Designed miniproteins, single chains, continued (6). Designs and how they scored, part 8

Each design is a single chain, and the fold is of that chain. pLDDT is the mean over its residues in the fold that is shown.

## One batch from the design tools (miniprotein)

Design m20265
Fold by ESMFold2-Fast:
Structure m20265 (fold): chain A 65 residues (1-65)
Amino acid sequence: AAEAAAKAAAEAAAKTGSAAEALSRGGQFVHDNGGGGEEATAGMVLAAEESGLPAAKAAARMSLS
């Protein structure tokens, strides 16, 4: 439902406020460690599926449409 997607987006935004700071640090480490940009998109979908987050899977599917 759109309500669940909106709530998931709001939660992701709140987590992004904290995760953006962590990502800023972790992103430097991943980049220096040789992370692949193109593979990151496929990895995100796989990671969301393996994490068992059905809301994240639905949001990723919509974003990639």
Scores: mean pLDDT 52

Design m20266
Fold by ESMFold2-Fast:
Structure m20266 (fold): chain A 116 residues (1-116)
Amino acid sequence: MEATLERLMEEGRRLAEEAVAAGELRAEVRHEGPVSGEAGAAISFGGPFLDAAGRLVRTAGGAVSELRDGRVVGRGRLEVWLDGELVYETEVEGPSAAAAFGQLMTAVAELRAALW
């Protein structure tokens, strides 16, 4: 079964809500499919953090490896929610799902630093 960015984003949002419900300020990462350098590799992630004002921020992200013109391409998407409002969204590309995921984690770290 092929992973889609839409399905991975749904998983990331689910992981974020489960962490919030559990009272945990931790992001969860889930890998599925083959190794991250191959087509069909998929990573989903979701979790909360607190901004500088102590407000709860939810993050949800996904990254997938797909074959394009005989080459593996990683695609990723990230959503950030504050008080139920979508405040940030980005899409990235890289040479693998892991590389795209790394770009999304950098964006999360930069957002946390800006809101910290």
Scores: mean pLDDT 77

Design m20267
Fold by ESMFold2-Fast:
Structure m20267 (fold): chain A 97 residues (1-97)
Amino acid sequence: SREEILERLRKVLGEEDAEKFEKAIDTLSKVDPFFAYVAELNLREALEKAERGEITPEEIKQLFIDEVKAAISLAKRLGFPQEKIDELEKVLKELEE
């Protein structure tokens, strides 16, 4: 569930970054629920890798940033509403801080 992923993100990245991730997932779901679903699957995989010591918290952040960038690119190609893409680009800027 999303709640499980967010709790795990808080433990690995801390509250501030977890809140940014939650906002990004919520914004992705407002573009299309499928984008949020894919993001949650990839985050679950990244968290499992972190538990095995295979990746760092910073690598999880970079993977998620790259995924949000890919979602923006795909949304533009598929002709999703510009207002929704703009909100996603705002969230991307917050993640890159």
Scores: mean pLDDT 87

Design m20269
Fold by ESMFold2-Fast:
Structure m20269 (fold): chain A 55 residues (1-55)
Amino acid sequence: MERIVEAVRLLATGRYSVREVAYRVGYRSVATFSRAFREAVGASPAEVKRGAAIR
């Protein structure tokens, strides 16, 4: 849970790619991170990052 909360904050800044956020919060694989993130948040990291960048 902690890692996903930090990932949401980092993605919301729009400064980091999904891959950079995954590695920064301690995941070794973007695919594993994306699955865990979607299970916790209900949206993919790419969707959250797009929302922050566009809206």
Scores: mean pLDDT 76

Design m20270
Fold by ESMFold2-Fast:
Order: sequence, then C-alpha cells, then structure tokens
Structure m20270 (fold): chain A 56 residues (1-56)
Amino acid sequence: SAALRLAAARQLLEREVLGNPDVPAERRPELARAIGDAYGLSEAQKEELAAYAREA
C-alpha cells in the first residue's frame, strides 16, 4: 500500500540520510524527495518526506 511504501521510505531516510553525518543538512530534503520518487510515492507524500527532513 502507499502507506507502507511511505513508512519504508521514511525508515530509509532516517537510517541512510538523517543519520549520516556526511550528508549536509541543506541536501537532505532533495534526497528525501529522491527516495520518494524511488518508492513511487505521490507528490504530496514526497513533500511530506522533504518537510520531515527539513525539520529533523
């Protein structure tokens, strides 16, 4: 389901991007959107991931 894909994308974002000190904070929203694209998420869900990355 879309909800399960969003949850999986968020988990990947947290582990590989937000938890990675080599990734600059300013690049995290763009990478979040790229993860959303890879998981086939909607535009609204990709923006949700990008917003989450900006606030984390």
Scores: mean pLDDT 83

Design m20271
Fold by ESMFold2-Fast:
Structure m20271 (fold): chain A 80 residues (1-80)
Amino acid sequence: SSMIEKAKELLAEAARKAKEAERLAEEALKTGDEELAKKAKELLGEALKLAKEAVELLKKAGLSEEEIEEIAEEVEKEVA
């Protein structure tokens, strides 16, 4: 369904933002750069919001928790 497709897109965007946040957080730890730490936190917040929206769409589409987890894992691997 279009809702499942939209949810996968949101999960992919969330995964990309989470990976970017992780990279910035690691750089912030190396350099002590507070601005990089702030950007990492903001990106992580955006990633969490997108992931929550995606999960809600999948729940509305009638998917079980197990099916949602499988989709999230597949999307995460595809983005990696």
Scores: mean pLDDT 87

Design m20272
Fold by ESMFold2-Fast:
Structure m20272 (fold): chain A 60 residues (1-60)
Amino acid sequence: MFTLTVGARSEEAAREAAREVQRLFPEVTARAEGDKVIVSGNPSITTLIAAALVAIGEGL
């Protein structure tokens, strides 16, 4: 199981980023914890990178 943590500009941005990641990548579990987005599961490396990029973009 992989776990990736991405920082967001605010708690609201983290929640929006987590929702977008979960919408685009249903194979992972995305949640917001404060101003951070936590992505977990057994994704492929490509899916993990794509999810991280979406979280960063939405978190800005």
Scores: mean pLDDT 75

Design m20273
Fold by ESMFold2-Fast:
Structure m20273 (fold): chain A 60 residues (1-60)
Amino acid sequence: MKGDLYRMVRDTTGVGARVVHLRKGELLEVLKEYSDGFVLARSLATGETVLVGRSDVELV
């Protein structure tokens, strides 16, 4: 849900306004969840908005 925190379970690449490299253990704030298995989130480390797969994150 919006406002929830996710943690990256693996290193991966997110897509937003630009390509963003995400590392295992990074925290993301959920902005929007999509029915297709993607999440729009903000990296707490960088402030970047990224689109990531739900399989790459876990709820904190």
Scores: mean pLDDT 74

Design m20274
Fold by ESMFold2-Fast:
Structure m20274 (fold): chain A 85 residues (1-85)
Amino acid sequence: SEKALAKLRMLQFLTDPRVSDEEKRAFLLELGLSEEEAEEMLRAVKSGTEEDYERLNALLDRYLADPAALARLLALLDERDEKLS
């Protein structure tokens, strides 16, 4: 599904060691997440535990429940991919 693909692309971005923590935080803030939500997502990604992965999944599901948020995520990911290709 489009949501599943968006979540996968988001996780790939958040776990990419070539991307700085500052760039990842800026991306999350541009998506409309709060600073607290962005920090929680980054912490969950870095921990790598199943519990934190489930928490990250819940945060992403909550964010992507809004079709406008899903569209924004896809647009930002596509813009980033075009710059890197």
Scores: mean pLDDT 79

Design m20275
Fold by ESMFold2-Fast:
Structure m20275 (fold): chain A 59 residues (1-59)
Amino acid sequence: SAAELHREGELLALQGRLEEAREKYLEALRIDPDYARARRNLGEVLAALGEHEEAARFY
């Protein structure tokens, strides 16, 4: 489910595994494009990865 993928992404982000967290948030948004928490967390991960222009799309 989108919520399960989001939870996995949060755990990966807490471990500093930002690329893997990005993938989990993208999968969550593929299932539920309006999942606000996943969009916000994806934006934060993209900003942390230095992808500021891409991150702006999720704020």
Scores: mean pLDDT 83

Design m20276
Fold by ESMFold2-Fast:
Structure m20276 (fold): chain A 44 residues (1-44)
Amino acid sequence: MEGQKRIEEGRQKVEEAIKNKLPESVIKKLQQQLKQAEREAQKE
């Protein structure tokens, strides 16, 4: 249930970071969190 919400939040954070030209280190961290959320959701 919460897996999809976490993926959506992660996706929004990555897009916002890119739009705001945040440091690459921050963007990478957010992308890693998004990938983790995706894997958790896939476990069902």
Scores: mean pLDDT 76

Design m20277
Fold by ESMFold2-Fast:
Structure m20277 (fold): chain A 58 residues (1-58)
Amino acid sequence: MPEQLAQQAYQAAKEGDREKMLEYSRRLMRALGLDESLAERVAKTLETHAKQRAEAAA
């Protein structure tokens, strides 16, 4: 399910594991039938969102 891959990517972003975040973002793109080149954009969005939540907690 694409939603599970999105959750996995977000968890990796929260952990600060950029490699896992990008890997799950690529898998998410494949599951949606989209170009893997979009994974970089998705990964950046997830990283920004995770950063915002971490900053809000501090």
Scores: mean pLDDT 75

Design m20278
Fold by ESMFold2-Fast:
Structure m20278 (fold): chain A 79 residues (1-79)
Amino acid sequence: MKEALELKKKAKELYEKGVKEKNIELLKEAKKLYEESFNLLASNPPENPPLELIVDPRKIVQEYEEFLKKIEEEIKKIE
């Protein structure tokens, strides 16, 4: 889980830089890292997940989808 959270943090940092600099390569890298973060979380869930994960796992999937959508929209604006 810690590794997935670190990838998610790095993805968000790259997204912010990519938006600021209008750099499509940074946005594509952010998307890749964010997808890897989600895959790691899904494949290896923690033994004691946060209450939010137990009570409403749909919220995590929705957050993932919304952030990917934002990255893709920014890429389309540059392309």
Scores: mean pLDDT 72

Design m20279
Fold by ESMFold2-Fast:
Structure m20279 (fold): chain A 69 residues (1-69)
Amino acid sequence: EELKELRKLAEEAEKLVEEARRGGSEEDLKKAKELLNKIPLAEKISDDASVGEVEKAVKEAKKKIEELE
């Protein structure tokens, strides 16, 4: 199901944001941005976005996916 694939991407991005917030590398945050930008329902994230901005975008994407279920 398309929604299941989008939810998986959002969950992976959320995990990477949590890892970055716990003192993970900048690579974790970069990968989270890349995964989030693959979700067509999500607003595109800037490369300069902070961890908080990416976290908000992930939550918004998850909400949009849930609304379509």
Scores: mean pLDDT 76

Design m20280
Fold by ESMFold2-Fast:
Structure m20280 (fold): chain A 64 residues (1-64)
Amino acid sequence: ATPADNEAIAAAREQASARKLLEDLEKGSPFAEKVVDTVAETLGISREEARERIKRLLEGQLAA
């Protein structure tokens, strides 16, 4: 495989992971809620604000 093929595969896997996490956030999965809680604690913000920031980040990755 060429370096370009490896970059394309890595980007595709990142987009797939971001898409899955966004779906999990919408479904309220325990894993996604734990991610929200961790971000909220780390940044010292509310769970609602953490969820919004995570969604915005994931949507940004999917739009790229």
Scores: mean pLDDT 74

Design m20282
Fold by ESMFold2-Fast:
Structure m20282 (fold): chain A 120 residues (1-120)
Amino acid sequence: MVTVTESGGGTVAEGGSLTLSGKVTGADLSKNGVLWTARGPDGRQHFVAGLGPGGVLLSPRVAGRFTPSRDPANNTAYLHMSDLRVEDTATYYEDVVTVSENSYGIAVVTGEGTPVTVVA
């Protein structure tokens, strides 16, 4: 069973920084992709960042401010968020993308979500 244990959220002033972390069990982050998505106060889900074995993808909204990383030894993914803006206020979800061996199936396991509030 794949699980994601998320932490690192909270309330921060505009211009501040936070680092979100997600510890993964049951899947190897050296072999599987991670996506971060955010659900804002408007209830809309937005793509934030992607990190796979071969590369990084960043939403244009966060490029230059947010940095995804992973520690394969501790099987933990991180999203370092800098120069935070009021519009970054959202619940952030870490999604682990797994591919079933000998199948064309893709499974996505989503964490419980980490709330982030940015105040002016």
Scores: mean pLDDT 80

Design m20284
Fold by ESMFold2-Fast:
Structure m20284 (fold): chain A 68 residues (1-68)
Amino acid sequence: MERVKEAIREAAKALGIDLSDEQVEEIARTVVEHPDDREAMVARVKEITGLSDFEARLIVRAALEALA
């Protein structure tokens, strides 16, 4: 969990995006619970954050790499 949250924060920082601690927690939970459904994770990140498809995909990729 903590490593995944850190990866999400780092990816957001690289994109110049400010995510709340609550958004980071919800994204990390989504990735940990359903790591095999990338499209569902991307859709959920977009719902949580309002980010573009491109930004959401980069955050999901970083989180999955940290989980592996």
Scores: mean pLDDT 81

Design m20285
Fold by ESMFold2-Fast:
Structure m20285 (fold): chain A 107 residues (1-107)
Amino acid sequence: MEIPEEILEVIKELEKAKSPEEQSKVLQDYLKKTLNVDNLTPENFKEQLELLLKVAEAAIKLGNLESATNILNILEATLIAAESLLKDPEVAELKKRLEELKKELEK
């Protein structure tokens, strides 16, 4: 899979981020820009999680395991918060994809 240039730029910005707060800001700015929204809300949680999974997969493919680990930690926390707002099949699919990416990090 060819990694989109916008995702490559996000990973590059994550590499420059020195703190979890800076990394969170980079990801939030990317999500707001990609979804064309001013705020990240529960109504777009599924889209947020899908985009974060895509960035994590790209980071793993590029060998940036530190960025991938941080993205997956943010994903896991967001998924736990979103679990009450998402339907069971959507939650199960996202959990499965998260666990598959975690396994790729362990290889």
Scores: mean pLDDT 75

Design m20286
Fold by ESMFold2-Fast:
Structure m20286 (fold): chain A 65 residues (1-65)
Amino acid sequence: MSELELEIEVLEALIRIYDWMIKQLEKEAATATGEKKEELEKEIEELKKRKAELEAELEELRRKL
């Protein structure tokens, strides 16, 4: 396995972890109210932004294959 293939696998794993975290927080946000819901929504948006950045990096690495 090449270093590039390993980097791709690591990014794919990180993206899956972020997706899992987002889904868990979305479940919590669905049952939360007030300030707690607002905090969870902010965390979800931050994680979605980070996930999008990781997905962009993954696409760039895949183009090098």
Scores: mean pLDDT 84

Design m20288
Fold by ESMFold2-Fast:
Structure m20288 (fold): chain A 71 residues (1-71)
Amino acid sequence: SEFEEAYKKGLDALRKGIQAWKAGNKEEAIKYFEEAVKYFEKAVSLATGDEKEQATAFLNAARALLNAVKK
C-alpha cells in the first residue's frame, strides 16, 4: 500500500539520519531527518487507527531528532 511504502521510506531515512549523526555528519543527518519527516507526514495522512498512531509517534521522533541535530 502507499502507506506501507511511505512508512518504510520514513524508517529507512530515520535510520540513515541516525547513522550520519553518530558519524559526526550533521548536514547529512539533517537531510535524512527532513526526508523522514516528509515520509512520516505522508504515512500519517494515509493511515487510520493504530497505523496512524504508530506513524505519528515516528513523525514526532523524527521532528525531535531534526531539532536536536540542528543544535
Scores: mean pLDDT 88

Design m20289
Fold by ESMFold2-Fast:
Structure m20289 (fold): chain A 69 residues (1-69)
Amino acid sequence: RQEEIDREVKLALGEIYLGIGKIDEKKGNFKSAAEAYRKAAEVFESTGTPEGRRLADEYRKKAEEAEKK
């Protein structure tokens, strides 16, 4: 089903942005890390699932923390 495929693709895309954020953070590129974490959060929230909403909230917090560094 297209909706199911779209949700799975969004979860995978969110994980990709999360990975980019972690790599940028380790490199000291904190602004780029924050942007990646925000993109991950937006993608997770767009899934419309409880898990996606929880992940979105978590990674919005990580973006805020990265920007403060």
Scores: mean pLDDT 79

Design m20290
Fold by ESMFold2-Fast:
Structure m20290 (fold): chain A 68 residues (1-68)
Amino acid sequence: MIDEEEINEGMFLISESVLLIAGVEKETAREIAKGIVEGVPNADKIGDEALEKGLSPEEVRERLEKAK
């Protein structure tokens, strides 16, 4: 059984790296990666919208909070 803390750290780092490679801004990528790790509904779609529309980290955080 892997520690849940280690799984969450790994998931965050992988998600952030994928978003950065896709061209998402660093701070925005971090907020999306947090939402994915926390299991927020539609966090992946919010990530896609952030890439398409150039959403700020604040706008991403607001959308993730509303999706909970």
Scores: mean pLDDT 71

Design m20291
Fold by ESMFold2-Fast:
Structure m20291 (fold): chain A 70 residues (1-70)
Amino acid sequence: MTAEEYQREVAIQQAVAEQAREIIAERGLTPEERELLQLAAVRAVNKALEEKLSPEEAKELFRREYEKLM
């Protein structure tokens, strides 16, 4: 893994985790809803890493995956 690849991977994970934390704090999710949010986050991160996407693109994927589960 190059330094650039590692930095992108960390940035993607941080961006998605930060967005998930914000949603949990603002919407007062139940434990069950938090599990769905976490599933959406994992899916978005994995796809973004596979497709070499930006952190912003990963956040958009997370939003789409979350909408599919709600």
Scores: mean pLDDT 80

Design m20292
Fold by ESMFold2-Fast:
Structure m20292 (fold): chain A 58 residues (1-58)
Amino acid sequence: MAEKAIELARQGKLDEALALLNTFSEEEIEKANEVLQEKGAPLDPAEKLIAAARAMAE
């Protein structure tokens, strides 16, 4: 599922990528949020989402 979310994010379909991430467990979603917070605000939202999805996929 994470690979599909990354693919959608790269295509600019951020809403669809987020919907896929929302099918993950609550713990996986929290981990993704931690990655986004660690990278800070300067990063492009699409890159943050891709990084979070990669972290969830490990």
Scores: mean pLDDT 60

Design m20293
Fold by ESMFold2-Fast:
Parts: structure tokens; C-alpha cells; sequence
Structure m20293 (fold): chain A 70 residues (1-70)
């Protein structure tokens, strides 16, 4: 059913977001601990990590919309 397909996309989305959030937290901690990372590089890396979560959300919304059209 469409409902089962949507639930599968949502489950994949939520699993991916959990993985990215864990990776983001780990990488941010490493960046903060690294004395060779400039303040600008730290900001850029944090923005890139945040962008991964935004992309996952956008991709999931697109897939759900395509399933709803079927």
C-alpha cells in the first residue's frame, strides 16, 4: 500500500537523520579539539554538516510526494 511505502521512506529518513546527527556531534567535537582548525574553517565545516540533514529531509519529502501521486 501507499501508506506502507510512505512509512518505509519516513523510517529511512529518521534512521539517516539519527546517523548524521551522531556524526555531526562527533565531528564538531573533533573540530573544537583540533588546534590547527581556524575559526572560519570550523564555521564552514559546521555549515556543511548541517546541509547533510537538510538534504535528507528534502529527498524524503520528494519521495513521499511521488508515492502520493501514484
Amino acid sequence: SKEEKIKEVEKERDQRLAEINGEMASRRAKLKADPNVSPLEFVVENLLLAGESAQVLADARKKIKEIEKE
Scores: mean pLDDT 77

Design m20294
Fold by ESMFold2-Fast:
Structure m20294 (fold): chain A 77 residues (1-77)
Amino acid sequence: MEGKKRIEEVSKELVEEIKKAEKEEEERFKAAKTEEEKEKIKKEARERAARLTGEALRRIGDEIDKEIAERRKKAAE
């Protein structure tokens, strides 16, 4: 039902967001003039990827929790 499709949509959105982030990071990396700035960009990229993944997992968890809550509400009459 709707919850399953929303989980699939979240996965698709995550992939698209990562792809966009990779392009932005590649442009910033090419524009960087010093090794120090390049290292900072790489660290920020890793942190951003971890955050995006964490947010997607939380959204998926929230959707699962909502589906369980709705089913329990209906079972409770």
Scores: mean pLDDT 76

Design m20295
Fold by ESMFold2-Fast:
Structure m20295 (fold): chain A 98 residues (1-98)
Amino acid sequence: SAAEALARATRLLAEGDAAWQAGRLEEAARLFEEAARAAAGDPALRAVALQALGEALAEQGRLEEAIEYYEEAAAAFREAGLDPADAEENLRRVREEL
């Protein structure tokens, strides 16, 4: 159900944040990717998960993949009627590092 999917996405996002804080970047990226998939029906939550995934990938030096997910995050923020500025700024910074 949609409610179960959103609850799962929220839990996965929190688990990803915990892994990120512990320096487990590969685990954090996996959890954020799962959160984004679970949040397919919620553009706002999906945008947050995609941005976090991009950040985890960028910290791993996976810059081309980070660019892809920051672009998807910015699009999801716009779909949700939210400001994409943070995702667009992260995208700009990563592009300058390539």
Scores: mean pLDDT 90

Design m20296
Fold by ESMFold2-Fast:
Structure m20296 (fold): chain A 63 residues (1-63)
Amino acid sequence: LEAELGEALVEAARALLAGDEERLEEYKERIVELSRQLGVPLSREEVERAVRTVATHLRQREA
């Protein structure tokens, strides 16, 4: 579950950087479901914030 949440966050961040809105929304929904399964449900706003943070780190690492 934790590994799947991390993977979904990375994929959402990549979709954000690529401008792929459809893929981004799919992964955001998956992140919400995974957070609920972990017993710590994230709001849509919290998910957006987390994805932006991961995207910033990926952008710096890939540059």
Scores: mean pLDDT 77

Design m20297
Fold by ESMFold2-Fast:
Structure m20297 (fold): chain A 90 residues (1-90)
Amino acid sequence: MEEALEEAERILHAIAPYIKEALLSDGGWREVAERLREVLVDAGFPEDRIHWVPPLGDPGEEAPLRAAKEAYEKILKGEDPTFVIPTDGR
């Protein structure tokens, strides 16, 4: 339904600035990851589908943005997104 698509767009739009902040933060990954999780859950995203994957070494600038983009593309196709947000080792 279009309602589900709008909800997915709101979720992605809400997390985009936090992903950018995470990329600019050297040690703030855990705090930003927790805030992203709270935003997703508050927007109605199922907590069970939010998986935290700690980065092995430097997460890089591209990885979190690609993960968010792939989740968005799955939502647009009507598929269940498995959303994986990298963390600093939780």
Scores: mean pLDDT 54

Design m20298
Fold by ESMFold2-Fast:
Structure m20298 (fold): chain A 65 residues (1-65)
Amino acid sequence: MEEVREKLLEEGRELLDYLVKQGRTDQAPAVLARIAARAKEAGLTDEQIEELVKEMRAHYDRLVA
Protein backbone atom coordinates (compact mmCIF):
# COMPACT_ATOMS: atom_id res chain seq x y z
CA MET A 1 0.00 0.00 0.00
CA GLU A 2 2.70 2.53 0.94
CA GLU A 3 4.75 1.54 -2.14
CA VAL A 4 1.72 2.17 -4.41
CA ARG A 5 1.13 5.59 -2.84
CA GLU A 6 4.81 6.55 -3.28
CA LYS A 7 4.78 5.39 -6.93
CA LEU A 8 1.64 7.41 -7.67
CA LEU A 9 3.10 10.50 -5.97
CA GLU A 10 6.29 10.23 -8.06
CA GLU A 11 4.31 9.71 -11.29
CA GLY A 12 2.02 12.63 -10.46
CA ARG A 13 4.95 14.94 -9.73
CA GLU A 14 6.65 13.99 -13.03
CA LEU A 15 3.43 14.67 -14.95
CA LEU A 16 3.00 18.07 -13.27
CA ASP A 17 6.66 18.93 -14.05
CA TYR A 18 5.99 18.02 -17.70
CA LEU A 19 2.80 20.13 -17.87
CA VAL A 20 4.53 23.21 -16.41
CA LYS A 21 7.46 22.85 -18.86
CA GLN A 22 4.99 22.56 -21.77
CA GLY A 23 2.85 25.50 -20.61
CA ARG A 24 -0.13 23.15 -20.18
CA THR A 25 -1.06 24.23 -16.64
CA ASP A 26 -4.76 24.07 -17.66
CA GLN A 27 -4.34 20.25 -17.54
CA ALA A 28 -3.16 20.10 -13.90
CA PRO A 29 -6.68 19.45 -12.43
CA ALA A 30 -7.13 16.52 -14.86
CA VAL A 31 -3.79 14.99 -13.79
CA LEU A 32 -4.75 15.28 -10.10
CA ALA A 33 -8.14 13.65 -10.80
CA ARG A 34 -6.54 10.78 -12.75
CA ILE A 35 -4.02 10.03 -9.99
CA ALA A 36 -6.83 10.09 -7.39
CA ALA A 37 -8.85 7.63 -9.53
CA ARG A 38 -5.84 5.30 -9.90
CA ALA A 39 -5.28 5.43 -6.13
CA LYS A 40 -8.92 4.41 -5.52
CA GLU A 41 -8.52 1.50 -7.98
CA ALA A 42 -5.36 0.45 -6.11
CA GLY A 43 -7.32 0.30 -2.83
CA LEU A 44 -6.00 3.40 -1.03
CA THR A 45 -8.26 4.96 1.61
CA ASP A 46 -9.95 8.34 1.09
CA GLU A 47 -7.53 9.82 3.65
CA GLN A 48 -4.48 8.46 1.78
CA ILE A 49 -5.85 9.79 -1.52
CA GLU A 50 -6.48 13.23 0.01
CA GLU A 51 -2.90 13.33 1.38
CA LEU A 52 -1.49 12.24 -2.01
CA VAL A 53 -3.44 14.95 -3.89
CA LYS A 54 -2.44 17.57 -1.28
CA GLU A 55 1.27 16.69 -1.73
CA MET A 56 0.96 16.95 -5.52
CA ARG A 57 -0.84 20.32 -5.26
CA ALA A 58 1.94 21.61 -2.97
CA HIS A 59 4.53 20.47 -5.53
CA TYR A 60 2.60 22.18 -8.34
CA ASP A 61 2.32 25.43 -6.36
CA ARG A 62 6.12 25.46 -5.94
CA LEU A 63 6.61 24.91 -9.69
CA VAL A 64 4.39 27.89 -10.68
CA ALA A 65 5.64 30.27 -7.97
Scores: mean pLDDT 80

Design m20299
Fold by ESMFold2-Fast:
Structure m20299 (fold): chain A 69 residues (1-69)
Amino acid sequence: MDEAIRAIAEHAARLHREGWPVDLVVSAVRTAAKALGLPEEKIDAIVEATRAHWDDPEALAAAMREIVA
């Protein structure tokens, strides 16, 4: 799970560096979290964490760990 969380956070940071708008970065994170089989409540929480930390993969990964715990 930690590896998957880091991968999602790094993916979000990569998309942002490539010039993707925040809404598309959030959409990509939602898709990745859904692929992990997380319940809707946790997916929504991860999306909100992504909006708050879209440019900070370490903060995003930390928030995701709290959500999935």
Scores: mean pLDDT 78

Design m20300
Fold by ESMFold2-Fast:
Structure m20300 (fold): chain A 59 residues (1-59)
Amino acid sequence: TEELKKKLLEAEIELAMALMELSIAKKYGASKEEIEELERRVKELEEEVERLKKKLEEA
């Protein structure tokens, strides 16, 4: 559905932004705790993108 397509696009944009933030944090020496939180966020967003793709395939 169009709603699922929009949600997928939004999730992909959020993932791209999170990946950029993680890259910046690693380059500029963020704490281990901050990097781990960013890595967890990236993983959660990757999982959400995959879930939305699966739902879209079924729609």
Scores: mean pLDDT 84

Design m20301
Fold by ESMFold2-Fast:
Structure m20301 (fold): chain A 87 residues (1-87)
Amino acid sequence: MEKARRAAEGAREAARRASQSEGRKAAIGASAAGMSAAGAYASAKLGLPGEEAARDARAAAEAARRSGGEKGEEGARIAEEAARYAA
């Protein structure tokens, strides 16, 4: 449970940081990261293994990185660290 929650928090942080960038590319990346974060939270809420939430957190990191800019990259690193902890 705790590991899955940490992955979900990392994924949410990636979405939040990606949303701080401007432009359509940032909006698309932030939306994708937000969807992945929702998946990670659902996994945590259902008591699924941390590995499931870790997969969603990695997807959020990829989406945040695609949003571009330093904020997206920072969010991606946070989500990747949370995913490694949860796996």
Scores: mean pLDDT 77

Design m20302
Fold by ESMFold2-Fast:
Structure m20302 (fold): chain A 63 residues (1-63)
Amino acid sequence: DKKKELLKEALKYYLELIKEGVDPEEALEKAKEKFPEVADWLEKHRETLINNPLLFEKILEES
């Protein structure tokens, strides 16, 4: 599933930027720009990604 793989890559990229000290809003925009095919999913989850980014680490492990 190409879109599922792209989503995992986008989430990993986003979390790496956050861990490197990039602002969450800037990191999210960079992830949307790099992975436009999943940008709608990232935008839908903007609030959670910005406020609780570590929640997505658990989702990546379980997927």
Scores: mean pLDDT 79

Design m20303
Fold by ESMFold2-Fast:
Structure m20303 (fold): chain A 63 residues (1-63)
Amino acid sequence: EELFAKLDLDGDGTITLAELRAVLGDKYSEEQLRELFLRADVDGDGTINKEEFERLLKALEEA
């Protein structure tokens, strides 16, 4: 949740793949983050909201 607030630079309540990669790119590959981002982006608008972000992090924890 704190992490989401840091990534939401525009204050729109959404984050982009580029912002996600900036935070998690050293732990996960770009392809892995992109795959999970596309899966979390249920509405297909190219951004994810806080709930989708939480779900994505949980999927990464699945490892």
Scores: mean pLDDT 70

